# Ledger of designs, part 69: designed miniproteins, single chains, continued (5)

Each design is a single chain, and the fold is of that chain. pLDDT is the mean over its residues in the fold that is shown.

## One batch from the design tools (miniprotein)

Design m18542
Fold by ESMFold2-Fast:
Structure m18542 (fold): chain A 74 residues (1-74)
Amino acid sequence: PLEKARQYLDEAIKYKKEAEIALQNGDRKTAAEFYKKASEYYRKAAEASPNPDLQEAFRKLSEYYEQKAKEAEK
């Protein structure tokens, strides 16, 4: 249902923000870990979403943050 998709989206946004803060502080390892979690929750939001447009948008965000995690890793 919609509530579960929103919960996953809220978690994704939370982890995205924590990743950005870690990256600003120079903690690339922590940033990579949080970007991976953001990617995971965007994917879960896509799977729980009620329509194809939202599913596609969230899958693209999942892929985007997966790439951000790879960029943050050394």
Scores: mean pLDDT 85

Design m18543
Fold by ESMFold2-Fast:
Structure m18543 (fold): chain A 82 residues (1-82)
Amino acid sequence: MKVKVTLPSGETREIEAEELPEFLQSLGIPPDAPVLVRLPNGEIRVVTASELPEVLQKLEVGDVVDVLLPNGTHLRIEVIEK
Protein backbone atom coordinates (compact mmCIF):
# COMPACT_ATOMS: atom_id res chain seq x y z
CA MET A 1 0.00 0.00 0.00
CA LYS A 2 1.50 3.34 -1.09
CA VAL A 3 0.94 6.68 0.62
CA LYS A 4 1.93 10.24 -0.25
CA VAL A 5 3.28 12.19 2.74
CA THR A 6 3.23 16.00 2.55
CA LEU A 7 5.68 17.73 4.90
CA PRO A 8 5.17 21.29 6.31
CA SER A 9 7.80 22.48 3.78
CA GLY A 10 5.48 21.37 0.93
CA GLU A 11 7.85 18.49 0.05
CA THR A 12 6.02 15.25 -0.83
CA ARG A 13 7.24 11.65 -0.58
CA GLU A 14 5.62 8.49 -1.91
CA ILE A 15 6.41 5.52 0.34
CA GLU A 16 4.94 2.16 1.33
CA ALA A 17 2.70 2.51 4.41
CA GLU A 18 4.82 -0.15 6.21
CA GLU A 19 7.87 2.19 5.83
CA LEU A 20 6.13 5.08 7.67
CA PRO A 21 7.54 4.21 11.16
CA GLU A 22 11.09 4.20 9.70
CA PHE A 23 10.39 7.47 7.85
CA LEU A 24 9.09 9.08 11.08
CA GLN A 25 12.17 7.81 12.93
CA SER A 26 14.30 9.66 10.32
CA LEU A 27 12.37 12.81 11.40
CA GLY A 28 13.31 12.14 15.06
CA ILE A 29 10.03 10.41 16.02
CA PRO A 30 10.64 7.03 17.72
CA PRO A 31 8.27 4.08 16.98
CA ASP A 32 6.66 4.24 20.46
CA ALA A 33 5.97 8.00 20.23
CA PRO A 34 2.30 9.07 20.29
CA VAL A 35 0.91 10.63 17.10
CA LEU A 36 -2.51 12.25 16.72
CA VAL A 37 -4.39 11.18 13.57
CA ARG A 38 -7.46 12.91 12.14
CA LEU A 39 -9.32 10.38 9.99
CA PRO A 40 -11.45 11.30 6.89
CA ASN A 41 -14.68 10.88 8.93
CA GLY A 42 -13.45 13.53 11.45
CA GLU A 43 -12.54 10.96 14.15
CA ILE A 44 -9.36 11.74 16.08
CA ARG A 45 -7.20 8.83 17.27
CA VAL A 46 -3.97 8.75 19.27
CA VAL A 47 -1.72 5.85 18.17
CA THR A 48 2.00 5.12 18.29
CA ALA A 49 4.12 5.87 15.22
CA SER A 50 4.57 2.08 14.76
CA GLU A 51 0.75 1.59 14.66
CA LEU A 52 0.19 4.23 11.95
CA PRO A 53 0.41 1.73 9.01
CA GLU A 54 -2.35 -0.39 10.64
CA VAL A 55 -4.63 2.68 10.83
CA LEU A 56 -3.97 3.52 7.15
CA GLN A 57 -4.69 -0.08 6.01
CA LYS A 58 -8.37 0.47 6.96
CA LEU A 59 -8.66 3.44 4.55
CA GLU A 60 -9.53 3.62 0.83
CA VAL A 61 -7.52 5.05 -2.09
CA GLY A 62 -7.95 8.85 -2.12
CA ASP A 63 -8.49 9.11 1.67
CA VAL A 64 -6.44 11.79 3.44
CA VAL A 65 -5.46 11.92 7.11
CA ASP A 66 -3.84 14.74 9.06
CA VAL A 67 -1.11 13.63 11.48
CA LEU A 68 0.21 15.76 14.35
CA LEU A 69 3.60 14.59 15.64
CA PRO A 70 4.64 15.13 19.31
CA ASN A 71 7.12 17.85 18.22
CA GLY A 72 4.22 19.90 16.72
CA THR A 73 4.95 18.91 13.08
CA HIS A 74 1.85 18.47 10.90
CA LEU A 75 1.88 15.87 8.11
CA ARG A 76 -0.78 15.18 5.49
CA ILE A 77 -0.95 11.55 4.38
CA GLU A 78 -2.94 10.43 1.32
CA VAL A 79 -3.60 6.79 0.36
CA ILE A 80 -2.59 6.65 -3.33
CA GLU A 81 -2.37 2.87 -3.98
CA LYS A 82 -3.46 -0.37 -2.29
Scores: mean pLDDT 84

Design m18544
Fold by ESMFold2-Fast:
Structure m18544 (fold): chain A 69 residues (1-69)
Amino acid sequence: LTERILSLSSEQQQELFSRLSERERKVVELLLTDPSLSQREIAERLGLSVSTVSRHIRNIERKLDEVLA
């Protein structure tokens, strides 16, 4: 996920971020700061459940695929 986001052009990054919710943006910010973070570690840092983080990551991946299409 992080590697795909970092491969985006500046225009694609702006498009992605415009489509992200506030919580999805926080997940992306954490991953850009520390790409080694697991879903569990992100959940602990954001005070969310692992299932909630997993849902946010799936939504981010879907939105990323839409930007790349």
Scores: mean pLDDT 81

Design m18545
Fold by ESMFold2-Fast:
Structure m18545 (fold): chain A 67 residues (1-67)
Amino acid sequence: MILEPAPPEVEELAAAAKEALKAGDYERAEELVERLEELAREGRMNLAAEVELAMIQMGLAVERLAK
């Protein structure tokens, strides 16, 4: 299995986005997801970080449908 760590910036943003989502701070989670999407477009994400971003995006999509 490929267990390469994400760059520290990506790991920090992903952790912060997950915490914001858990706390119900969806506005902050959206801001952090936008930053992570920017890094993904730059090719600076590894597979683990991409999966985590997808999970966060799924949580935000559920919240948007509930609004």
Scores: mean pLDDT 74

Design m18547
Fold by ESMFold2-Fast:
Structure m18547 (fold): chain A 75 residues (1-75)
Amino acid sequence: MKKVKPEEAIPLLEEKIKENPDDAVAYTQLGKAYLELGEYEKAIEYFQKALDIDPNNTKAKELLEEAQRKLEEAR
């Protein structure tokens, strides 16, 4: 199965958020794409927005913690 590259996923996810600004899943996926690109601060911002919309989003919480750890490791 072919995986979508982060650079290709980001524009599609930004369009989804533009149409549905309350889409916690799209924010979580956008954060994951930035995490894969090494843009840890942007990833943290998008995971935080996903949690603001859906505080019970376990996946966004786990990815937020991962992004914070990766940011510390990159120093």
Scores: mean pLDDT 80

Design m18548
Fold by ESMFold2-Fast:
Structure m18548 (fold): chain A 60 residues (1-60)
Amino acid sequence: SMEEARRLAERIIENLKYAKEKGELSDFDRVVVERFLDGLAQEHPELAEEARKKVDEILK
């Protein structure tokens, strides 16, 4: 469901943010997030766009 997808996106974004704050952000984390966003865009494109904006802000 969209609610389940939103909750999963929130958890992934929080984990990514935490990794960056701890200086532990790796290329593997970037690949995992990119694959997740690609999959999310196939079923929930608007939610994927929101999530991508948040990911881009974290990765700056």
Scores: mean pLDDT 83

Design m18549
Fold by ESMFold2-Fast:
Structure m18549 (fold): chain A 59 residues (1-59)
Amino acid sequence: SMMEERAKEAERLGLLGAGALAAGDTAAAVQYFEQALSLAPTEEMRERLRRAIETARAA
């Protein structure tokens, strides 16, 4: 389904964001998390991504 496809892409972008954050590239991490947030099909996923963006911006 389109929701499953969006969830998979959001998860992929979230992992790329986490990888960028681990590498110290906070700007890239925020961009990946923001893209993931735009595709996140559930409020639970969106809330996790919003917290990840806040963490990255505070780093």
Scores: mean pLDDT 86

Design m18550
Fold by ESMFold2-Fast:
Structure m18550 (fold): chain A 56 residues (1-56)
Amino acid sequence: LKEAAKEAIKTGIKEGLAPVPYLNTKGPEEERIEKAAEVIVESARVGREAARELAA
């Protein structure tokens, strides 16, 4: 589930940057996308867990 969510987020971010040139953009661009996706997934998980603890 976590990996699937991360992959979907990565794809969404990449599609958001669709107009960018593909020539030599895989290096820095893909690294940024991967980090962003990882942070988003972890932030969502932490937020949901924190909300549950606050509700308890």
Scores: mean pLDDT 57

Design m18551
Fold by ESMFold2-Fast:
Structure m18551 (fold): chain A 61 residues (1-61)
Amino acid sequence: SAALALDLLRHEFGLSEALARRVLALVQEGRYDEAVALLMEEAGLSREQAEGAVAAIRALL
């Protein structure tokens, strides 16, 4: 669910609600590479962490 995806991004990865919502929107649009890039640039995640986050969101949707 979208709510579980937002909770994951905020509590496990430490994202703000605004950034978490932007990432979720990109994933829901199928823009996975852009979601990974946003996580790396704005949240400071490694590529592996960002790819893991996107995969986890996709599993919750």
Scores: mean pLDDT 87

Design m18552
Fold by ESMFold2-Fast:
Structure m18552 (fold): chain A 111 residues (1-111)
Amino acid sequence: MVEVRAASPTEVEVLEDGRVVARARFTVEGDTAHITSVEVAPEHRGRGYGTAALAGAMALAQAQGARRAVLEVPADNEAAIRTYERVGFREVGRIPGDPPLIRMEVDLPAA
């Protein structure tokens, strides 16, 4: 059984059979949620748990008044980019670096 729960006002956990398999963290500034981490246990990668954690974090941020979510991801981290795109994130800019960071954004619907 997969469960998504708030661990704190700014952290979501994904549980499989009562065990934490993924986490997502964010901060809220005004109407914007900044996704600061998405982590999946190594043995559970590729099973959609990162997508579930991110979606749960976005829902928790929206419940707190966030109207958009933003994140920054290394341009060479294609697996993370694909996870973010699955929940609706779109590239909105790039920050120069080696590798460059892609800034991604998604609008959150009104609750």
Scores: mean pLDDT 81

Design m18553
Fold by ESMFold2-Fast:
Structure m18553 (fold): chain A 55 residues (1-55)
Amino acid sequence: GSFKPLTPEQRRGVLDGIVARLKTASPEVRQKILDEAEKGFTPEELAELRRRLAA
């Protein structure tokens, strides 16, 4: 399909997917996922990611 900017709903879906991967990943894989997340997400989104990991 044509290019579209991500909606807040789609961005939440991406965060949910990353949280699920982090919860099931080894410590080494978790560090790699977090490093990639820091490159693509804002500080606010990283705070949300950490909050969801704690839940």
Scores: mean pLDDT 74

Design m18554
Fold by ESMFold2-Fast:
Structure m18554 (fold): chain A 66 residues (1-66)
Amino acid sequence: MSREFERVREEGRKLAEAIAAGLQTGIDSTNQAVQEAAALIRRSSRKAQEEIGRELSRGVDAAMAA
C-alpha cells in the first residue's frame, strides 16, 4: 500500500535531482561566458579608474606630507 507511493516519490525525487543537475551545469557554463564578458568591460573601464586612482593617490600623498 504505502510502498507504491514511496516508490513513486523516489522516482520523482530522482528525476528532480537529474533536472536540477542539468540546469546547474548549464548555469555554470553560461556564468563563465558572462564573467569573461564582464572582465572585458572592466578592462576597458579600468584604464579610466587607474587614472582617477593615480590622481587621488597623489592627492593623499601630498596631504600626508604636508
Scores: mean pLDDT 67

Design m18555
Fold by ESMFold2-Fast:
Structure m18555 (fold): chain A 72 residues (1-72)
Amino acid sequence: MDKEARERAAENMLEFAREYIAQAQTNPALVPLAERYLRGARLMAKTLEPEKKAEILKQLDELEAELARLQA
């Protein structure tokens, strides 16, 4: 798979996760879906160039923290 395609896939998964986390505030049934997209984004991020990987992982850590607060 092309590097740019993997970067786009990771970014798209982060965007879906962000959207589902926002919706999970009113619909907790979406929490597992948000978790799935965060997991997918983390797996893709590991295959990226160091600079892009760092950017994606930072956003991922922030979103995982937000999801954890939502479940507290």
Scores: mean pLDDT 83

Design m18556
Fold by ESMFold2-Fast:
Structure m18556 (fold): chain A 92 residues (1-92)
Amino acid sequence: GSESAGILIDMIDQLRKLGAKVTVSLEGDEVVIRVEGLDEKGIALLRQAAEELRKLGNKVTLEIEGDSAVLRVGGLSPEAMTAVVLRAIGLE
């Protein structure tokens, strides 16, 4: 279903409210989320979202380095991938 897209959208919105810079792109069959300006709360949000997505059966890779992170998510439908990207860039 759309549950994985919802988790990603909520995570992106929360990270931006914490002041982090979030960039979303499509790389092959994966949604790639790059984050800059992470604090401890932002890191906790990323880790929680990654675990929730893994429980839903998605392929998830999370790499954190200092105050930056890259989250890669595979196994999303094309519609879910599109929804995440459009929300991230402010288009509906």
Scores: mean pLDDT 85

Design m18557
Fold by ESMFold2-Fast:
Structure m18557 (fold): chain A 83 residues (1-83)
Amino acid sequence: MEDLDEEIVEALERMRLTVLKKAAEKGITPGELIERMSKLPGANPERLKEMFKELGIDLEKPLTEEDAEAIARAMGERAREQL
């Protein structure tokens, strides 16, 4: 399980980073991204909003590439902690 957890976390971090970087490139706000993702199975918009606030990211401002990387890492770290 631990070996699989590491591979899963790595894959999820890659996927999240790709999505977040695209959002930053398009100037999409974290709030809009969360609302779009809330339509996907397993999305938790409340946790995502809290995490963005904890990282000091404004939900109403366009996501930067640096913010995207920080969010992706934080999401992966929390996923690993929960496992």
Scores: mean pLDDT 71

Design m18558
Fold by ESMFold2-Fast:
Structure m18558 (fold): chain A 87 residues (1-87)
Amino acid sequence: MAAADERHRARALAELDRIVQEMETLANKLKASPDPKAKKLGDEILKTAQRHRELAEKHADSAAAVEWITRQAREDLEKYKKEAEKL
């Protein structure tokens, strides 16, 4: 059981890190835009990425919590990608 939980937690944390990095990349592109709406969206994405990192650190001992946080981060990233496409 311990090995499976550790592996699931490690995978979820790795995926969360990838999602957060993608969020930061998107935010940096938006903040480089002269459009004030794009800059505002970029700031929102950075705050969301930071919150997911903080939440994952707080709940690092729970594989289920990290998996839940990772799913929320993925949903937020997809939402932000769609919002960026509308700009």
Scores: mean pLDDT 84

Design m18559
Fold by ESMFold2-Fast:
Formats: sequence, structure tokens, C-alpha cells
Structure m18559 (fold): chain A 102 residues (1-102)
Amino acid sequence: SRLVEEIRRLYAEVAPRMGPESRALLDRIVAVVEEEAARREANPELSPREVRDRLLARIQEVVSEFFAAHPDTPADQRALLTAFLGRLADLVDAWAAEEEAA
């Protein structure tokens, strides 16, 4: 999946700057993307928009749970996570738009 490959590249760029707890969150986010991408491949009748909406909702849930569990996340780590999530959302939106055009 092109989406999975793009997000793995983003992970490789950001992960070396992350502490172990933040890296575990990134690993969970990548797993969610891989699961939703595989679900789309197994069910091509699913609209790319539905996959995008479910993906972003699942990521939002995982991120909210992480910050609730780790309220003392350092400011630099929080900034890196926020930047990662913004770029990830852009990649997911671009992927969904391209898939709908196909």
C-alpha cells in the first residue's frame, strides 16, 4: 500500500527523535494504518472516505488515550507528535482523494 509506505517513511524520519513511550504510540498509529489499509484491500466496496474517517477516528482515540495516560509528556515530544499527526492526516487525506479519483 502506498499509504502504508508513505507513513512508514514519515515514521522513520520522526522515530529517532522520540522517547520509548512516544515511539510506542507511533508504532500503534502505524499498526492502525496498516489494519485499515488491509481492510480496504479486502473490501474494495468500502469508500476511501469511510476508510479515511475511520482511520482518523481510531488515531484520535489512540492519541487521546496516550495523553490521558502520559500527562507529563515533555513539550518537545508533544510538539513532535503533533507535527507527525498533522503530516499523517495530510497523507491520509491525499490518499483518500486519489483513491476516489481512480
Scores: mean pLDDT 85

Design m18560
Fold by ESMFold2-Fast:
Structure m18560 (fold): chain A 75 residues (1-75)
Amino acid sequence: MEKELEEIEEEVLEEAEELIEEAREALEKGDPEEVKKALLALIGQRLVVSLFESERAKEVLERLDEVIEELDEAL
């Protein structure tokens, strides 16, 4: 069970990093629809990441929060 939870966390954090990159691309393009899609995806991922208590998960959460605010301001 523990090893499976660690694997899930790794996948979730990797997905979060990919979504952050996608969100930055949406911000560069300046398309409101793409920005809104990225915002929705990051909000969903933030909830899942918040279930983990590791130091890395906390760092990823902080980065997600920063990018979410940037996306919200761009709308």
Scores: mean pLDDT 82

Design m18561
Fold by ESMFold2-Fast:
Structure m18561 (fold): chain A 77 residues (1-77)
Amino acid sequence: ATSVVAQLETVRRALEAAIAARRAAGDADGLRTLGREALDIAREAKREYPDDAEVQRLAEELERLGREALREAEALE
């Protein structure tokens, strides 16, 4: 069984790689989609595990990643 923390770390790493690829391609729609996905995952993690400090930390990292991707998407338009 994979822990929630391990799952969130895997997701964060995958989203970082996907966002980097979309940035290199100049894909504003892709960046917006991935940014929204990161924010939605962070919100869900905080909702399901509100007292887990490690989940909270990873969710905050996902929120930063998502907001950065959305700002980059806006800058491309």
Scores: mean pLDDT 85

Design m18563
Fold by ESMFold2-Fast:
Structure m18563 (fold): chain A 93 residues (1-93)
Amino acid sequence: AVEEIRALAAKVAAQYDKTVANLKLDEKQKERLEKLKIVYEGIASGVIDEKFVEAFRELLKEFKEDTPLARELLAAVEARDAERLFELMVAEQ
């Protein structure tokens, strides 16, 4: 499950550059996709760095995600607890 999530995240991250290059996106849309790419690259690597924390926090704020799961995911990300983050993601399956 964790390895499947990481493999999917790596595939999604690799596709973002092609998606941005092929679409006529405005600056706001490009910024959003770049933040999503950072999050997926972090999931793929299993490493939560400062870039990951900031991108994740900004995406949750932009999408107005305020669910119990979103709060737990944010707490795990801010604590840089990759094990907890993957436990929460696996539990959603």
Scores: mean pLDDT 75

Design m18564
Fold by ESMFold2-Fast:
Formats: C-alpha cells, sequence, structure tokens
Structure m18564 (fold): chain A 83 residues (1-83)
C-alpha cells in the first residue's frame, strides 16, 4: 500500500539522516584514524541491520524503493569519502 511505502521511505530517510549526524560527530570528535574507521564501520553495520528489519517488518521493498535505497547508499559512500 502507499501508506506502507511512505512509512518505509520516512524510516529510511530518518536512518540515513541519523547515520550522517553520527558520522559527522565521530569525524569531529575522534582524532585517531583507526578508531574513527572502526566506529563508522559499526554504524554502517547498524544501518544495514535496521534497513533489513524494516523490510522484514513492513514487507519487501518495491523496485522503485530499492532504486531509492541504492541512490541513498551511493550518496552516503560519497559523503563518507569526502570527510
Amino acid sequence: SKEIEEKRKKLIDKLFDEFKKKVEKIAKEEKDPEKRREKIYELRNELAKKIEEIEKELGPFSKEEQKYLKEKVKELIIYVENL
């Protein structure tokens, strides 16, 4: 349903926004490059797990939602590489 798709999109957007904020905080506060990478890696794993939980709880993503998710992941990779 459209309502479920809107709920999934809102949850995905929130997760990516929260990830970016946490990564920005780590980049500013953690001066050790290795510890920074470890913390970002942990956040990436949490993000992936939460996305899987959304799909399991709210049903499978549509092809359009999968494309949207792929674009969000691509944006995140570019963002992290430019930190």
Scores: mean pLDDT 82

Design m18565
Fold by ESMFold2-Fast:
Structure m18565 (fold): chain A 57 residues (1-57)
Amino acid sequence: LPMSDGAIRGAAEALGVSPATVRERLLAGETLAQLAERYGVDPEELNRAGVAGELAA
């Protein structure tokens, strides 16, 4: 999935991990929904955080 640097930062903040961790897992074939499940975060909240991060960038 193509994601902006802002969206990756927003998602990382919501997951409590580094942007590098989000990028690594997406490159490994994980989706944002799978990342949300892995870290116990609501997928809708993760998506919202990613969008907010993109808009802030």
Scores: mean pLDDT 76

Design m18566
Fold by ESMFold2-Fast:
Structure m18566 (fold): chain A 70 residues (1-70)
Amino acid sequence: SELEELREDFEKAKKAFEEAKKNKDYVTLLSIKHDLEELLEKAKELNDEELVKEIERFIEQVDKALKEYS
């Protein structure tokens, strides 16, 4: 289903974030933020309020890392 694909893409983004954070890879963190913003729009279209909140909270974590490693 579209929701299952969206959750799988979100889990992949979380794993990519942990690796990029360990490596202080600013360019990859920016790419992950872009991907997460696209996933957020899809979650909103599916009206999954819990997934929207989870993705928004994770984007906040990515933004924090970007500010620390800029």
Scores: mean pLDDT 86

Design m18567
Fold by ESMFold2-Fast:
Structure m18567 (fold): chain A 60 residues (1-60)
Amino acid sequence: ASPELREQLRADAEASRAAAERLREEARRLEETDPQRAVQLDVAADILDVAAAIDEEWAA
């Protein structure tokens, strides 16, 4: 892969990991008031972590 593509994949992975952490924080806030929404946010965060791991592998 080109150096530009590898840099973009690393940046995308970092952004996905940061987004996952924000979603998990929101899920924690919603656990008692909206547990269904909290579960949805945790699942979305897990999907972002998987996407980040794939991007990190392709950037290596």
Scores: mean pLDDT 86

Design m18568
Fold by ESMFold2-Fast:
Structure m18568 (fold): chain A 59 residues (1-59)
Amino acid sequence: SMAEDEAIAEEAERRAVRAVVEGDYEAAIKSLEEALKQVRDPELQARLRRGIADLRRLA
């Protein structure tokens, strides 16, 4: 469901933020990539892909 997709994306984004604060960009990217495999909503997929691209630029 969209509500489940949102919850998955939001939890992954929270984990990614925590990982970035600790300097662990690989863990941040991995959190978003795992969420991307689970979410079906195209808008959330686009948001997660953008987050991954931004983090890869910083790593």
Scores: mean pLDDT 87

Design m18569
Fold by ESMFold2-Fast:
Structure m18569 (fold): chain A 64 residues (1-64)
Amino acid sequence: SLEEIEKKLEEAQEEVDRAAARTAALLADPAASREERREAVLEEASLTLEYMLLYLEKKVLEKE
């Protein structure tokens, strides 16, 4: 339902925000490894993609 997707979008936004904060912290940390930074960037990208897909599903359900 539209309401279920709206709730999932709110939760997905919180996950994206958390992942973005982690990525920023690791990129600013000179002690962080290249692999840790790579993993953080990939996680943020993956979560952002999930958010975008949910947003598109919401638009389809709105049927305007």
Scores: mean pLDDT 85

Design m18570
Fold by ESMFold2-Fast:
Structure m18570 (fold): chain A 87 residues (1-87)
Amino acid sequence: SAAARQREELLRQAKEAQLMGLAGKELIASAKATYPDRAAEIDAIEKQYLEQGEKQSAELGAQFGDEGRIMALGLGYKEAAEAVLAL
């Protein structure tokens, strides 16, 4: 069914986002350790993207449950890490 296919796709996206989020979180921590003089700038970026991720987590969690929450939070960390690398 279309609903079953949508569920499988959501689960796949949530798993990928969770792994990318874990990698992003480790990258951010490593960046702060390597460049302590830039820790405040990195923290500001992390905070901005995680606040947006929390909002998206609430919205997607209401529609898709745990997988929606996991996907939104994981993507938040991924985007934060990408922004840190762009510094």
Scores: mean pLDDT 85

Design m18571
Fold by ESMFold2-Fast:
Structure m18571 (fold): chain A 80 residues (1-80)
Amino acid sequence: MEYTEKALEYFEKKDYEKAIEYAEKAIEIDPENVEAHILLAEAYYKLKDYEKAAEQFRKLAELYPEYESFKEIAEYLEKL
């Protein structure tokens, strides 16, 4: 079973700690996995860890600078 899919399953069950665990494992295998970084950020957001959520979108903005929305989301989260 893919770690990104498992992270999504736990996120949907509102088990954000398990969602973080599996999203981090997915990123260890593929550091450029956009879906895993987004799931990790969303799980941190649900736990009100806005700094860690913003960090994931900053990482995505660095990897994919053509997607200006990643930088904008990070800046929004950093102001919370």
Scores: mean pLDDT 84

Design m18572
Fold by ESMFold2-Fast:
Structure m18572 (fold): chain A 64 residues (1-64)
Amino acid sequence: APVTADLLQKLQADLMLSLPTFAEFLVKVGESSYSPGEIITLLQQGQFQIIADDLNQRAQEAKE
């Protein structure tokens, strides 16, 4: 199922992770295009959709 911006926002809250830890998680398991610092900036700006789109792209590549 596609990752949504809402799902990422909920996941951040539910896991009770700090922004740096959550950013490292997303970079390591979902994507490699963004640095942890870039992800932190996107999260602070509410740009969850950009992160969700990248995670979905990486997931599709992995399913090949």
Scores: mean pLDDT 72

Design m18573
Fold by ESMFold2-Fast:
Structure m18573 (fold): chain A 81 residues (1-81)
Amino acid sequence: SRREIILEAGKEALELARKAGVPEEVLEKVERLIRQAAESPSPEEALRLAGEALRLLKPYVSEEVLKEIGEILMKAISEAS
């Protein structure tokens, strides 16, 4: 389902962020945003929430890791639409 696609991508993104050393407090906030994106009926709102999650991650990860996480989330939201 659409929801499952976004949640699975979110799980992969959170695992990458955790391995990169992102604090658990930040990971919890990112997980909430991903769950909101998965529950959103609007693809535009889901993309906005994913963008907010990426902004929260940006100070803690390299540009390469941020790009990979972004591609995972954006692809999942596009495929779920």
Scores: mean pLDDT 86

Design m18574
Fold by ESMFold2-Fast:
Structure m18574 (fold): chain A 90 residues (1-90)
Amino acid sequence: MTQEEFDLEVELALYEIKLAVSKLAAERAIKNGDTEGLKEVAEFLKKIIEDLRKLIERAEAMGFTDIAEQARQLLKDAEELLKKVEEAIK
């Protein structure tokens, strides 16, 4: 493992944590009818989605296919959660 590969794995793990926290925050906001909280979660998820797309591009450019695949799965999960949050705001 190179330092660059390790740094990308750490970054990916941090996005996994951010997504898990976002999911919990979204569930609580939905339960409580907290529309402002849902809007904050949506903005946070949009940033995660943008950052994950950039991470995938970096991982692919460097040939770290396993990291890129994990990041693509996380991106899909983040996009699905964002869709649920946006529907709950409407």
Scores: mean pLDDT 88

Design m18575
Fold by ESMFold2-Fast:
Structure m18575 (fold): chain A 79 residues (1-79)
Amino acid sequence: MEDKDLEKLDLSYNDITEIPEGAFEGLENLKELDLSNNKITVIPKGAFKGLKNLEKLDLSGNNITRIEEGAFEGAEKLK
């Protein structure tokens, strides 16, 4: 609950295939998340739950075919 210093997280080029629901819970100060150049195909419901300050999300270079309803629930600043 106290990730005061983490505003940017780079997870690019890591062969990530899935994002579990609530994977980023506790990272409430995160402003930028880079998930580019992974192997993600689905963004599930609640994937970005708790990312209240997230302003930038990079999902480029993945094979995303589906974004489930509520995937961005809790990421209120994301456009």
Scores: mean pLDDT 78

Design m18577
Fold by ESMFold2-Fast:
Structure m18577 (fold): chain A 69 residues (1-69)
Amino acid sequence: GAAKERAIELVRELGRRGDISEEQAETLLRLIEEGDFVAAMAGVHDLGLAGDISEEQARELMALLREAA
């Protein structure tokens, strides 16, 4: 669905910009593609707590992942 596609796009953009590592981006993309939105949301929460992504970016990704679930 549109929410899943947008979440994938944002994760790829974060990886491209170097905001998160290639390994972190690949892990999140795998979880999203597998439909493991609970694990994907936990990963996004951890990235936000670590300061790897902004609070706004974490909030947007979390909202998209909840809609995709």
Scores: mean pLDDT 86

Design m18578
Fold by ESMFold2-Fast:
Structure m18578 (fold): chain A 55 residues (1-55)
Amino acid sequence: MTPEQILEELVELLKQANTLPEEVREEIAEAFEEGLKNKWTVEELYEKIKELLEK
């Protein structure tokens, strides 16, 4: 995926995450913080968030 496509998908996942319980939102926020600290790529963040949102 292009970086623009990944960002669009990430925005859609974050919109969906806003409807989720607070505990799941906290896990997503923690993943972002750890990703920033460890310099994860946008692709790595996208995959991590997607895993957290999968049923």
Scores: mean pLDDT 71

